# Designed miniproteins, single chains, continued (5), part 61

Each design is a single chain, and the fold is of that chain. pLDDT is the mean over its residues in the fold that is shown.

## One batch from the design tools (miniprotein)

Design m18107
Fold by ESMFold2-Fast:
Structure m18107 (fold): chain A 91 residues (1-91)
Amino acid sequence: SVVLTPEMFREVLDEVSEPLKLIAKGLILLLESKNEEEKKKGLELIEKGLKMMMEEMKKKAEEAGMSEEELKKIEEKLEEEKKKVLELIEK
């Protein structure tokens, strides 16, 4: 089994997209958090990264010629998935 450490997330920061960098930074903060304020900051960075990914996916879908109804379905699904990820991380 691979042990997830803050160092593993730091190693990928220069190699991944900006949304994934924010998620990785948030995970580092959560793993290193010593109080609720630091934990909250970590969660906020993860949420920001996820939101940026959702916005990029929606924009690409719109550029691909998806209808407004299809874009709404994608937005709703992405928001539900974001909520599930945040709930899993919060424990």
Scores: mean pLDDT 73

Design m18108
Fold by ESMFold2-Fast:
Structure m18108 (fold): chain A 78 residues (1-78)
Amino acid sequence: MEELDKKIAELEAEIKKNPDNPVEAYRRLAVAYMLKEDFDKAIEVAKKILELSKDNPEEQKRAEALINTIKGIKKIKE
């Protein structure tokens, strides 16, 4: 409840503090939205990681896996 909203706010602040390396913060933000069952926002944030990781194929693969995981959970929760 409150802990997830607080974590989301902390992660958004971290992204603003480190705009040149926000990938890990976006990954954690996507997980936080997934735990809050806001799957559409979780997918949106995970897609942002793909945009930021065009020059990092390992991170792109991690972001794709995260998107697939969130989509799978959303389908089960439907």
Scores: mean pLDDT 78

Design m18109
Fold by ESMFold2-Fast:
Structure m18109 (fold): chain A 79 residues (1-79)
Amino acid sequence: MELDEIAEKIEKTFGLPKEEVRQAMLEIKKENPAPLPVIVARALMKLGLTEGQIVATLLALDLAESVEEARKIVEQAKK
């Protein structure tokens, strides 16, 4: 679980409201079940973050080990 922790880290980094980020992740998880990194990437896309910001967030949250892995997650999130 721990979507609340992810949402709080995103709020501190980008100033997006924690509850808005949390709700976006829950909605995406319900509509399209996917691994946690893909759910996070899709939620951030819905909230208007750029691909570069999403890649940086995935790395900061240890959801990707490299820029290459983070970019692959973003490509999966677009589908």
Scores: mean pLDDT 80

Design m18110
Fold by ESMFold2-Fast:
Order: C-alpha cells, then sequence, then structure tokens
Structure m18110 (fold): chain A 71 residues (1-71)
C-alpha cells in the first residue's frame, strides 16, 4: 500500500541520514535497495551496518525491509 511505502521511506531516510556521516557508500546501497523494492537486500545491508556498529541505522533498515516485503 502507499501508506506502507511512505512509512518504509521514513525509516530509509533515518538510516541514510545516520550512514551518510560515516559510510556514504552504504547509504547509497540502502537507497538503491529501497528504490528496487528489494527487502532481502535491505536485510543484508542492515546486517552489514550492525557488524560495523551502526546499530540505530541497522534497526531503521530492518523496519524498512519489513514494510517493503509486505508491499
Amino acid sequence: SLEKKSEAAKYTQKAVKILKKHDPELAQEVLRAFAAGDAEKLREIADKAQEMGYTEAAENIRKAAELVEEL
């Protein structure tokens, strides 16, 4: 639904804002995966962000992935 897509976009933007300061390439990967509607890729990126210590970004990416999967 459009509402779920809007919600996913909010979580995506929160993650990107955090990642842009530390890892701009990873921020770009998040944006590309979201634009593609690729929930599995978003989860992979969230795991990578978590491994690098970007826990808050990873949490936001996971929430975006859950919403994207339901679209």
Scores: mean pLDDT 86

Design m18111
Fold by ESMFold2-Fast:
Parts: C-alpha cells; structure tokens; sequence
Structure m18111 (fold): chain A 92 residues (1-92)
C-alpha cells in the first residue's frame, strides 16, 4: 500500500542516519553500536506492527547507555529517533 511505502521510506532514512552517526564513533565502539542499532531497528519494526513500544524503548536505552561517553552521537540518535517517531505518527 501507499502507507506501507511511506513507512518503508522512513525506516530507510532512519537506518541511514544511524549509520552516519555510527561512522563518526571511535573504531573500538563501532561493533557494539552496530549490534545495538540493528536491535533498535528490528524492535522499531515490531513496535510499528504491534503498537507495543516497550522493546523499542528498551533498545533505545541500551544504545543511549553505550553512547554515554559520546554525547554528540547520543544527541544525534535522540534527534533522529524523535524525528522518525513524528514522521511515523503522521503516517500511522
């Protein structure tokens, strides 16, 4: 559907933003951050399908804790999440 295409585009853009943030991290932090980003994206898809945002919120908390020593990256993730949620609310 047209709605599904819009959701897919938002998810693609969110992934790209998270990958750009990941690329700016110190090399030693990239592997853990990549794993947490993949978990966050999977839990976001689950949240959209189920309307249960608890797994997504828990995954976001884990990623935020992993980025506790990288405040610029953490703030960029929080901004990307908030903007992505706003776009999804307009579609859903």
Amino acid sequence: SEKDKKIQQVLIEFRKRLEEILSELPEEKKELARELIEKLLADLQYSIASNDWSPFNEALEELSKALSEDPEAREKVEKAVNETKAKLEEIL
Scores: mean pLDDT 86

Design m18112
Fold by ESMFold2-Fast:
Structure m18112 (fold): chain A 73 residues (1-73)
Amino acid sequence: SLERAAEAAAEAAYEGVQKHGPDEGAILGSRKAREAGATPEQADSLGNGATGGSYVGGKEAAREFAREAARMS
């Protein structure tokens, strides 16, 4: 489901941001979203949302931003 893809994107993007920065966060988030069944367009949206959330409020914000991206997709 897209909700499951959003959770996967949030976890991967947060880890990526913490270890390597925003580009790696977006790449890892998108990859995990695709593995969870998101389309490439959805996966990019989820990965970018989760990465943005990671900067403004950490892990919880990563989840919230990924969920909002899922609702808009």
Scores: mean pLDDT 82

Design m18113
Fold by ESMFold2-Fast:
Structure m18113 (fold): chain A 74 residues (1-74)
Amino acid sequence: MKEKAEEYLKKGRQALLAGNKDEAVKYFEKSADYYREAGDEANAWIARALAYFVKGDQAKADEAITEAERALGG
């Protein structure tokens, strides 16, 4: 459900601002899963990219952004 995806995205941002990177990653991954379930592939990839950026995995973050761009272009 897209509404729940937005809720977890907000929780991820709040956790990141509080300095809790592990919690932020968990919430961004949940947000991505809910966006995918809602059929919102572009935002699912964006949420996944945020999780990868927080983990420091720049290569996977860049791949996820490329997939989001591809989903927006279809």
Scores: mean pLDDT 84

Design m18114
Fold by ESMFold2-Fast:
Structure m18114 (fold): chain A 60 residues (1-60)
Amino acid sequence: SAKEIKEEIVNFVKENKHLSIDEIQELLQKKFQERIQKEVNADEGEEISLAALNELEKLY
């Protein structure tokens, strides 16, 4: 579900906070983009993207 993907992405960012933002974004795209495209509508995808961006901003 979109909620589960969102939680997994947030946890992935937290677990990989030692990496650069660029590296985290590349890994997120590689690991989650296909699942997002298949399981998530446009509005849910935007919500997931905002949650990921907010978590990444906490690292800066």
Scores: mean pLDDT 76

Design m18115
Fold by ESMFold2-Fast:
Parts: C-alpha cells; structure tokens; sequence
Structure m18115 (fold): chain A 94 residues (1-94)
C-alpha cells in the first residue's frame, strides 16, 4: 500500500539523516555522498521511480554537496539534509 511505502521512506530518511550528519561532522564528504546515493536509490525502488529519474536526482544531490564542499560541517550537513528531503518529496510526487 502507499501508506506502508511512505512509512518505509520516512524510516529510511530518519536513519540516513543521522548518518549524513555524522559523516559531515567527521569531514567524510565521500561517505556522506555514498549514504545519500544509497538512500535515494532505496527510496526510488520503494516508490517505483525509474532508474533514469533516480540517477538524475542523485546527480542533483551531488551538485548541492559540491556547492557546500568547503562549508563548515554543520552548514554542509544542513544543506545535504535539506536536499535529501526535497528529493524525497519530489520522488513521492512522481
């Protein structure tokens, strides 16, 4: 059901937000990127979003991270988390 899919997406997002924040504060930008890419792919699979659209959204996320690469850890974490939620919202509406 859609309700069960949305609940799974919420649980994945909550766990990913925690891991993204940890990676950002550790200065592990590549770990942050890998966690978010894995998260976006998992959400895409649950919501049956095409592989093409999923890869496009991953690219959009990476652009946000690259724009904040030299930002302080908190700012990088906040930007990455905000981007992940925006992408998840767009995937739900596809």
Amino acid sequence: SMEEKLKKVEEILRESVRRIAEAAHAGDVEGLRRTAEETIRKIGEILEVSEEETERLIREFVEVVDAHRDAPPRELADAAIAALYRIADRMVKL
Scores: mean pLDDT 87

Design m18116
Fold by ESMFold2-Fast:
Structure m18116 (fold): chain A 55 residues (1-55)
Amino acid sequence: SAAEARAKARELIREMPPQEAIDRLGEWLGEATDPAVKAVLSQEAKRAGELAKRA
């Protein structure tokens, strides 16, 4: 579900170096077929990219 995707994406961002989290989210986004899941992953990847610029 979209809620589960958001929770997992945030966990990856918290637990991984920013660039590694972005790479994992990108892979997951490429494999996702549910539009709601894709939207969530795209939002979280953008947020992770902003965090990476600050690191």
Scores: mean pLDDT 79

Design m18117
Fold by ESMFold2-Fast:
Structure m18117 (fold): chain A 95 residues (1-95)
Amino acid sequence: MMSPDLQQFFDQLVRFAERHSDDPEIKKLVEQLRNAKTVEEALRYALRLVDAMLKEAQKNNDGGLMRLSGSYLKSLIGMMEEELGWSEEEVRAFR
């Protein structure tokens, strides 16, 4: 069962992505995250979404978006370590 902290984080990540990108691939990942039926699916789409936001920031040379996206990645890794007992290496391998 998904923890309330993870659900709140996913809701914040979706809002962040919608506010900062019009990229079709990012919109697709937002939709996939919203429609995820398992914690595992939600975590995979969340990791892909953060990676896509980082690539969008690099493409647009947007230092602010890059910093914010990096902060979301760090938070997601920390949540997966705390909630699931995974190492940072295991989180980075899970995609």
Scores: mean pLDDT 78

Design m18118
Fold by ESMFold2-Fast:
Structure m18118 (fold): chain A 72 residues (1-72)
Amino acid sequence: MSAEEQELARETQELAAEVAKLIESLDEESREKAIERVEKILKEAEAKGTSLETLLEAAREAKKVVEEIKKE
């Protein structure tokens, strides 16, 4: 992989781990909502053809959504 691809992969993995930890910190009701919305985001990303850039954007959107649910 190029240095750019390695950086994107690392950023994506770090964001995915952060989102997973955030979901784990939620109560059961909020967790179910977060999982459903994250699954929808991932499904849409897969339809766009899973480039590292698409996966990174999906991870960022997932984090934003989970943070919004936590603020409710």
Scores: mean pLDDT 77

Design m18119
Fold by ESMFold2-Fast:
Structure m18119 (fold): chain A 68 residues (1-68)
Amino acid sequence: SEMEKLLEEIRKILEENASSAWAEAVVDVLRRRLDEGESLEEAIKRLQRLGLISDSVAKKILKLVEER
């Protein structure tokens, strides 16, 4: 699906800043929040507020989402 392609691009951005295991864990959290009815933008902003991703990483991901 288009969402799975987007999540794969997000995983790549996350892997550039940390381990593959951490990137997979973050993507799993995003999938759970999406299943709970949260938007991808809301989920990313939540991870940013919790300090799980940096402001620069959040900005890159939000730009990618906006381009889709």
Scores: mean pLDDT 81

Design m18120
Fold by ESMFold2-Fast:
Order: sequence, then structure tokens, then C-alpha cells
Structure m18120 (fold): chain A 66 residues (1-66)
Amino acid sequence: SAAAELRAAWAALRDDLEGTKARLEAEGIEVPDSLPEADPETGLSAEEMTGLILLNRWARHKGWVD
């Protein structure tokens, strides 16, 4: 399912953020040049915020979300 593949992508991204970014850029998915700041309201780090942005772009690229 799309949800299961998103969870797998999140796990892979957490293990190798820079490698995942490079793979997404190679597939033609734009990645931000600057990292977002950590979100104190949700407790997410800058790396986790970047991960969410990349996962969203990847899911849109796959056609799973509009």
C-alpha cells in the first residue's frame, strides 16, 4: 500500500538522509537548497522536517497524493 511504502521510505530516509536526497535529485525531484528549521511545536528536528518535505515530494511524484 502507499502508506506502507511511505513508512519504508521514511525509515530509509532516517538512515541515510543525504543519500536519499541524492537519489531523489537523480530522479528529477527538486530538493530544497536550505534546510528548514526544527519545529518546536511538533518536536521535529530540521532533518525530520526535511524528510517530511522530501517524502511529500516523492509521494506526489509517485502520484499517491494530489
Scores: mean pLDDT 66

Design m18121
Fold by ESMFold2-Fast:
Structure m18121 (fold): chain A 85 residues (1-85)
Amino acid sequence: MIREAAEEIRRIAEETKREIEKLLEEHPNPSELAKELAEKAIAELEELARRAEELARELGPERAIEAAREAARRAVEEVKKALEA
């Protein structure tokens, strides 16, 4: 279960990173703020992926996956808000 949860967390992080990269690529002229927030979000997602197994052990599989999904959702929302502002 911990290994499976870690795999799901890494998958969430990677898919979310790709979504953020696509949002920047699809925008004709992203602001410096949007680029900075995207870089920060990607770095946080990469850290989440690195800590996936540790997080699953500390929180348990279900809570770790939920925390990862919540972090991913917030990351996308922040980048979208910056791009649409």
Scores: mean pLDDT 84

Design m18122
Fold by ESMFold2-Fast:
Structure m18122 (fold): chain A 65 residues (1-65)
Amino acid sequence: SLRAAGLAALGYAAVLKERPDVPEVSTELTPEQEARYAALTPDQVDEMAALAREHVERLRKEREG
């Protein structure tokens, strides 16, 4: 599910933000990942953008407390 993949990516980004000592790694897409990326529809891209916005807003509220 692209929704699950998007949430996992956002979770990974949050971990990196909280643990800046984690080494940055170059992400090289596998043929399978490239196929999934190429299959993305505009609707799926829009849904992932909405999830990213919600995640950022959640982090903002948590840090404001």
Scores: mean pLDDT 56

Design m18123
Fold by ESMFold2-Fast:
Structure m18123 (fold): chain A 93 residues (1-93)
Amino acid sequence: KVEEEIAFYEELLERARRAIVEDKVPVEEAKRRMLEEARAAERWAVEGLLLAEADPDAIPEELLERLREAAERGDEEEAMEVAEEIARLHAAR
């Protein structure tokens, strides 16, 4: 489960990197495309990770802190659960 989310995120990140480096796509545009693709694929955890990176000020600080702590511990399951919560909270706005 978590492995599928991580694989999708890494693939998405690599495609964005290539678009920026090879096709000279602006960083902001590449980030927007990643977010749209995660949403279209219904990858809530990946969407939450991208939202936390793109606009941390729009995410409650307590959720960003929990995500950071889970990542520091190497707790991929908890990190993905927190990221999914971020995406759901943002969608509810």
Scores: mean pLDDT 77

Design m18124
Fold by ESMFold2-Fast:
Structure m18124 (fold): chain A 96 residues (1-96)
Amino acid sequence: MKDLIDKALDLLSQAEKYLQAGDIDKAKEILKEMKKIIQKMLSLSTDPVLQKTLQEAIDLIDKALKSKDKKELMRLLIHVESTMTSLHLYLYLQER
């Protein structure tokens, strides 16, 4: 699970870099790959808290993929980053 969250966060960082460079299409392609990883995490999870957070991340990515405004896309990516960071911390605290 941690390996998947780390990969998702790496993809998010790459998407943000492409968006800053003005390559919205490439940023969205990377977000689609990130969504696939989060969907895999959701399918492997039996924890209701984790399932809710993963679904929130998927919903935010779907909004980002439908966005035609760079500023809205940037705001949505910040929200995705916050959600994924909270999930990463949650997973860290579950490992004793």
Scores: mean pLDDT 82

Design m18125
Fold by ESMFold2-Fast:
Structure m18125 (fold): chain A 83 residues (1-83)
Amino acid sequence: KKNEEILEEFEKKHREELLAELEAQKARIDALLAAGKVEEAEALYRAFLIEQSRRLTEELKKVLEPEFAAEVEAEMERMLATA
């Protein structure tokens, strides 16, 4: 339960920042899709997800207990690597 509270506080603190980044990225992706550049849009989205996952994991590691932080990092890497 303590880890759930830490995750909720982390999500709340970073939620608005993440939403602003998602909106900015969405605008770029939408523009590429409108131009028919689907592969560029996919590459941009993938790069965004990788960058955000890495950044969130590093920040989360500072607030989670070490063993739990390691598991979250491993899970995010698996999620990003699996097609």
Scores: mean pLDDT 72

Design m18126
Fold by ESMFold2-Fast:
Structure m18126 (fold): chain A 80 residues (1-80)
Amino acid sequence: GTTTLTATAETARFTATVTITAPTDLAKELEPHLPLAAQRVADAAEEAAAAGNEEMVALLSSASFSSSEGSQSLQVTAKA
């Protein structure tokens, strides 16, 4: 079967959400890494905003990365 896991992290301006759907055994191995991944996305959005890079902030606010191979997907969003 597949398992869906979600982690969130917050900065002063952004909340990042990382959601992964993967086979249950792979999801269990990835679970401890999700909070750090969410924090890195939130930090990247904060840095882009501080630099005035509105295009990068927009991309991070709506970014979804999906691997279409098998039952694996990764969705990443950062919201102000």
Scores: mean pLDDT 69

Design m18127
Fold by ESMFold2-Fast:
Structure m18127 (fold): chain A 75 residues (1-75)
Amino acid sequence: SRFDQIVEAAREIYREEGVDAVTQANIAKRLGISQATVSKILKKNKIRDPRSLVVDLEVDEGVKLIEEAVKKVTG
């Protein structure tokens, strides 16, 4: 389904660019569809924030991304 494609796109974006990059706009760009289409599908599936699609990955992998972001800002 379109929703499964959105979940996969969100996970790919998270793995490549981190949790802050998991936005409706970036998912839309990844899938070649409109941001409005992504928003509509997420709303139909009761998802308010696309970052919720990667919450399980955020705990383990997001820590590494936060560490790199902190080094970049404080260096």
Scores: mean pLDDT 75

Design m18128
Fold by ESMFold2-Fast:
Structure m18128 (fold): chain A 81 residues (1-81)
Amino acid sequence: PLPEFSKEASEVALEALKQMEELGVPAPLATAAALNALVLLSEGRVEEAVEYVRETLLKAGASEEQVEEVAEKLRELAEKA
């Protein structure tokens, strides 16, 4: 069985992938960023995972408001653990 932390990390990473796709991040970049976030989340490095997703969104041309909205969602999901 996978540890409970892995399930929570997976849920946050899947939400990050969905948000990046909705904001027009190219699929290979969105997938790579979500996988990197999953690894960081699995290590308990929540803020680094959120920052990595934020940087990916900014590079893709997302607004600061959109990036903060995504960051808040990811933090809320991680905190519900």
Scores: mean pLDDT 79

Design m18129
Fold by ESMFold2-Fast:
Structure m18129 (fold): chain A 67 residues (1-67)
Amino acid sequence: KIKVTGLRSGREVGDVIAAIESAGGTVKKVVYTPDGAIVEAELPDDVDLEELVRNLKLRGGARAEVL
């Protein structure tokens, strides 16, 4: 499982979702908060998590956490 936090725009949310789905992941939850959006997803066990996180190109306060 992966959790991405601190997404500040709809473009960033869309880019994160597209990257997760392209890796074969399934988005389970998207939550919009005053401090940014949160995306939670399940990933296949064969996914390279370091490469996925690098491909997300997160900015500023945005972070990816492996659960």
Scores: mean pLDDT 78

Design m18130
Fold by ESMFold2-Fast:
Structure m18130 (fold): chain A 68 residues (1-68)
Amino acid sequence: MMSGAELVERVLALLAQIDASTDPAEQLALLDEMIAELEAHRAVAPPERRADIEAQIEALRMLRDDLA
C-alpha cells in the first residue's frame, strides 16, 4: 500500500513533469496518472482521509477537463 509520504512524493514528481511539459497530450496523460494514483490510495485509505483524497481527485479532474 502507498503511504502518505510516498503518495506526496509521487504527486510532486508528477506535478513537476506536468509543469515541465508544454504538450497538452502529455499533461493530460500525467494528470490521468495522478488521478489513478489518488484513486488507488483512496480505495485503501481510512475513512477520515478519503474526503481529502476525493477533494484532490475532483480538483485534478476539473483541471484535466479544462485541458481536454
Scores: mean pLDDT 75

Design m18131
Fold by ESMFold2-Fast:
Structure m18131 (fold): chain A 56 residues (1-56)
Amino acid sequence: ALSEEQKKALWEALTSSKGSCSHPSLKDLCSLVDADGNGHLNSSEIVLLAQLRSKL
């Protein structure tokens, strides 16, 4: 599991970097919401990840 500081840094990086899923810790979460399967998230998929984070 990620620390709260690591989660915050990764979510901020993901939202500011146009949704890149290159970080290993995000791979499983990205696979749940990446409907295109292309390794990048659109704005709707980023919102879904943010909602999932709030439940973690």
Scores: mean pLDDT 59

Design m18132
Fold by ESMFold2-Fast:
Structure m18132 (fold): chain A 90 residues (1-90)
Amino acid sequence: SLEEIKARIEKFLAEMDSMSSEEAITKLRELLGEALEEAQKMSPEEIRELEALVRELIAELKRRLEGDEEAIELLEMMEESAKKGFEALL
């Protein structure tokens, strides 16, 4: 559900400071896969809300990993992939 994914995003944001770059990227990949799967069952309004939350999460990760060029490149690829995934459902 959207509520369960929101809770997972909030937990991720709260725990980000204790994560390595590799751990954060791995967890983000898993979260994006689950978010896109759940989005298939959502209304267009819920999909847009989920997309906004995912964008905010990726933006926060980019801020925290600033200076790590490889991590930023991976996050940008993941952001584009997520955008295309959500657009395909709308």
Scores: mean pLDDT 84

Design m18133
Fold by ESMFold2-Fast:
Structure m18133 (fold): chain A 98 residues (1-98)
Amino acid sequence: SKIAENALRLGRGAVESGRAGVELGEEGKKTSDLNKAIGGAIAGIGGIVAGELAIRMAEKSEDEEAREEALRNAREGVRLGEEGLKLGLEGIKAGSAK
């Protein structure tokens, strides 16, 4: 199913974007690097958006195994994206105070 393939791909993309958000946001916060903190927030938002889209696409999949995998990845992408956004925003606040 094209829908299942797209949901799986988008779910994986959400996880990758969310992970990048956490890494950049954490680094930006630790090093007071505003550009990295902003990058973390943007990548975090990307993980949230891609994850939410992957959830909607997965719901339309008739392949139960592909649906379950896409949903797991999508939820993880949203979780990581929210964490990355939080870290990025904290880094922006810390960097702006200096």
Scores: mean pLDDT 87

Design m18134
Fold by ESMFold2-Fast:
Structure m18134 (fold): chain A 61 residues (1-61)
Amino acid sequence: GPKAGAIAAKKAGDAAFSAGDYNGAVEAYKKAIAGYKAAGDDAGEREAAKKLAVALEKRDA
């Protein structure tokens, strides 16, 4: 379901970020945000959005 997909995307983003793959992290966190929004999980959406902001900063540094 949307929430399970969002959790999987967030974990994929965390793994990419830890590997220094900031492009991969950005794409995974965008998918996580969309999935949490579809699930009505405001807290999950906000958490993924914060992670996306950090990944974008690292990518564009």
Scores: mean pLDDT 86

Design m18135
Fold by ESMFold2-Fast:
Structure m18135 (fold): chain A 90 residues (1-90)
Amino acid sequence: GAALVAQGRAAADGIVANALTDPAAAQAQLDRVQQLIFELRRRGDLAGAAQVASYVARALSVVYRSQGRLDLAREYDRDAEEARALAAAL
């Protein structure tokens, strides 16, 4: 569902917003995103699940780039592109 995808995007934005100043809040948003992906898959919304997975991978890429962890940032950029391509194919 579109509402769960929108919640996943908001949670992914929350990861970026909190990663430096409140790691516990960032982790809670990451846990929330994973729960939303599982719920979308359980409902058979594989495209929505892939879309939310792309949002979280993009968020983690931004976080790791800000920490100077460029190799991890590039891996998550690839994960985001793969998840986006999967969502478009479904």
Scores: mean pLDDT 87

Design m18136
Fold by ESMFold2-Fast:
Structure m18136 (fold): chain A 92 residues (1-92)
Amino acid sequence: STEELLKKAHEYAGKAQEYLKKALELEKAGAPLEEVLKEYEKAAEYAEEALKLIEEAGPEAIDESSRESLKESLEYIKEKVEELKEEIEKKK
């Protein structure tokens, strides 16, 4: 049902925010880049799943501004993942 899809999307969005917070805290603490990357990758994974569930629920299930905000957040996280991967490679 649409309600079940949205509930699951909300849970995954919450997990994405949790992992993003962990990534930012590790980055601030000067943790190894590999540890920071792992948390950003988890945030991206959950954010992608949340968006997929929202799309399956249909265009009327959530407002356009909320959809765009989640897309923008995922784009930011993906950019961070790529930047960290490049930085790790350059240190080799």
Scores: mean pLDDT 83

Design m18137
Fold by ESMFold2-Fast:
Structure m18137 (fold): chain A 73 residues (1-73)
Amino acid sequence: APPPLSPLEREIQESLRAMIEWLMDEFYKKYKDYSEEQKKQLEASFDRAIARLSPEEKARVEAHKAELEKKLK
């Protein structure tokens, strides 16, 4: 397990996570309108952004993504 972040570093990571989740919400609203190529590009872009987060915040974003994908049935 990585060492705990300082309170300020946690606030920064939380803010980055919230921003990524907001962007996911906006793009997933239009997901059905995207081509398969655009969907792949979107997924790759979000995976890249998520990879920059701490393990804790990454897990939270991945859970949020799973809930959004559930709604795309």
Scores: mean pLDDT 78

Design m18138
Fold by ESMFold2-Fast:
Structure m18138 (fold): chain A 83 residues (1-83)
Amino acid sequence: EEAVNRLIERAKELAERTKDEAVKEKLLGLVERLSYLKSQKNYETALSLGKAGLKELAGEAKEVDPELAKELEELAKEAEKEL
């Protein structure tokens, strides 16, 4: 539960800091999905989905915001560590 809460809050923070609208929309969509899984108490699936989604977004962000891409990769690794 706490790990999922941290993941959601940090993903929201990254979405607010990015200037790329497409990456921001995808991050906010991921946050919505994670929040839904959290409401169902499906924490393991939320962490797995978060890890996969953040890794994918990090790849997409590399061309437009390399610093954000690095932070997304680090957050994905934190999600993996909690699994």
Scores: mean pLDDT 79

Design m18139
Fold by ESMFold2-Fast:
Structure m18139 (fold): chain A 68 residues (1-68)
Amino acid sequence: AVALTDAEIDAIAEDISAASGVPADEVRAVLRLASAAGASLDAIAEALAAMTGLPKATVRRILEAHVR
């Protein structure tokens, strides 16, 4: 389970948006929903990879850069 701060969600959404071309607001919405559901970083990475077309490993690297 991961509890993301608003600052972490904003930073991750901007990085994923820059890498994928998906609007940051759409990435932010998925991150907020997943965090509220208590999803793991692996589950969040899989969902974002499916949404954006980015490799799961790339998404996970971005998530780990912003989350302890």
Scores: mean pLDDT 81

Design m18140
Fold by ESMFold2-Fast:
Structure m18140 (fold): chain A 92 residues (1-92)
Amino acid sequence: KLEHAKAALEAAKKALELAEAGDVEAARAALDEAIAALRELAKLLSGKEALEIEEDVGLALLHIGVGKVAGDEREGLLNAAKILIKAAEKYL
């Protein structure tokens, strides 16, 4: 459990730094790593916690999609990274 939360936090923080630097491709790859780690964590949880993780992941994916459509992909990635950081921190 702790290992997956740590991996998710590390990947999400890396995504935030990359998005701040304007490296949108690397930031998206790091966000994908954070989402994968959170989903592995969700498989080890039951009930409300697993649902909360999937809700946070869904919200992050929504921000990524909206950023692309609005022509501000970097802002979408920044918002997604912040959501995933908060999601991971709940389980540390």
Scores: mean pLDDT 86

Design m18141
Fold by ESMFold2-Fast:
Structure m18141 (fold): chain A 109 residues (1-109)
Amino acid sequence: SELVASVLALVDALAARIRSITDLAALLALAERVIELIEQFLETVDPSLEIEVWLGMARIVLGVARLTGQPLPAEAARALRAALRALITRLSDAQLARLRAELERLLAE
């Protein structure tokens, strides 16, 4: 599907942006917005252990970053990319179009 391929490309672009962040506050702000976005879509899909595990890993990474004062952008990007890719497999075409718009908005900032 062209729509699925488009959304996957945006997820990869978002992961690349997260990996490039060297400032802890900026990493936490973007990662928390991505977590909130994933959680909004999780309200509309059947329970998924895979998504919950990756989202949990993302939260652990951010917790460690806060405790150590060190940004962990590669680890955060990996967990969030995996969560988004798993979420994509659960979404209808209408939900995928909404996710695409939200990811485009995040990347435009």
Scores: mean pLDDT 90

Design m18142
Fold by ESMFold2-Fast:
Structure m18142 (fold): chain A 98 residues (1-98)
Amino acid sequence: SLEDAIRAMLSEDGSTSQEAVDAAIDALFGLFDKDNDGVITKEELRAYFESLGLNLSDEGIDVFLSTFDRNKDGVITREEFRAYLLDLARAMVESMLS
């Protein structure tokens, strides 16, 4: 689920494997990009959470966007979302090995 994927990514322990991280990235983007537009907007995030019965505040959604939207342009493209998360995962692994 979205909640489980978010929890795994935001895990304090960071014990998620590379395979699990990649699967979570793919699943998360697929969950948000229901229109297959290749972008995730703040409105899409809000509508998605509301459809799940989660009444997040506008500020809460903004914080969530800030986690994924590296450029802070208010829109998350598929490439930005995937590359950003993969870059973070790669940096974490590199940091552990180096």
Scores: mean pLDDT 64

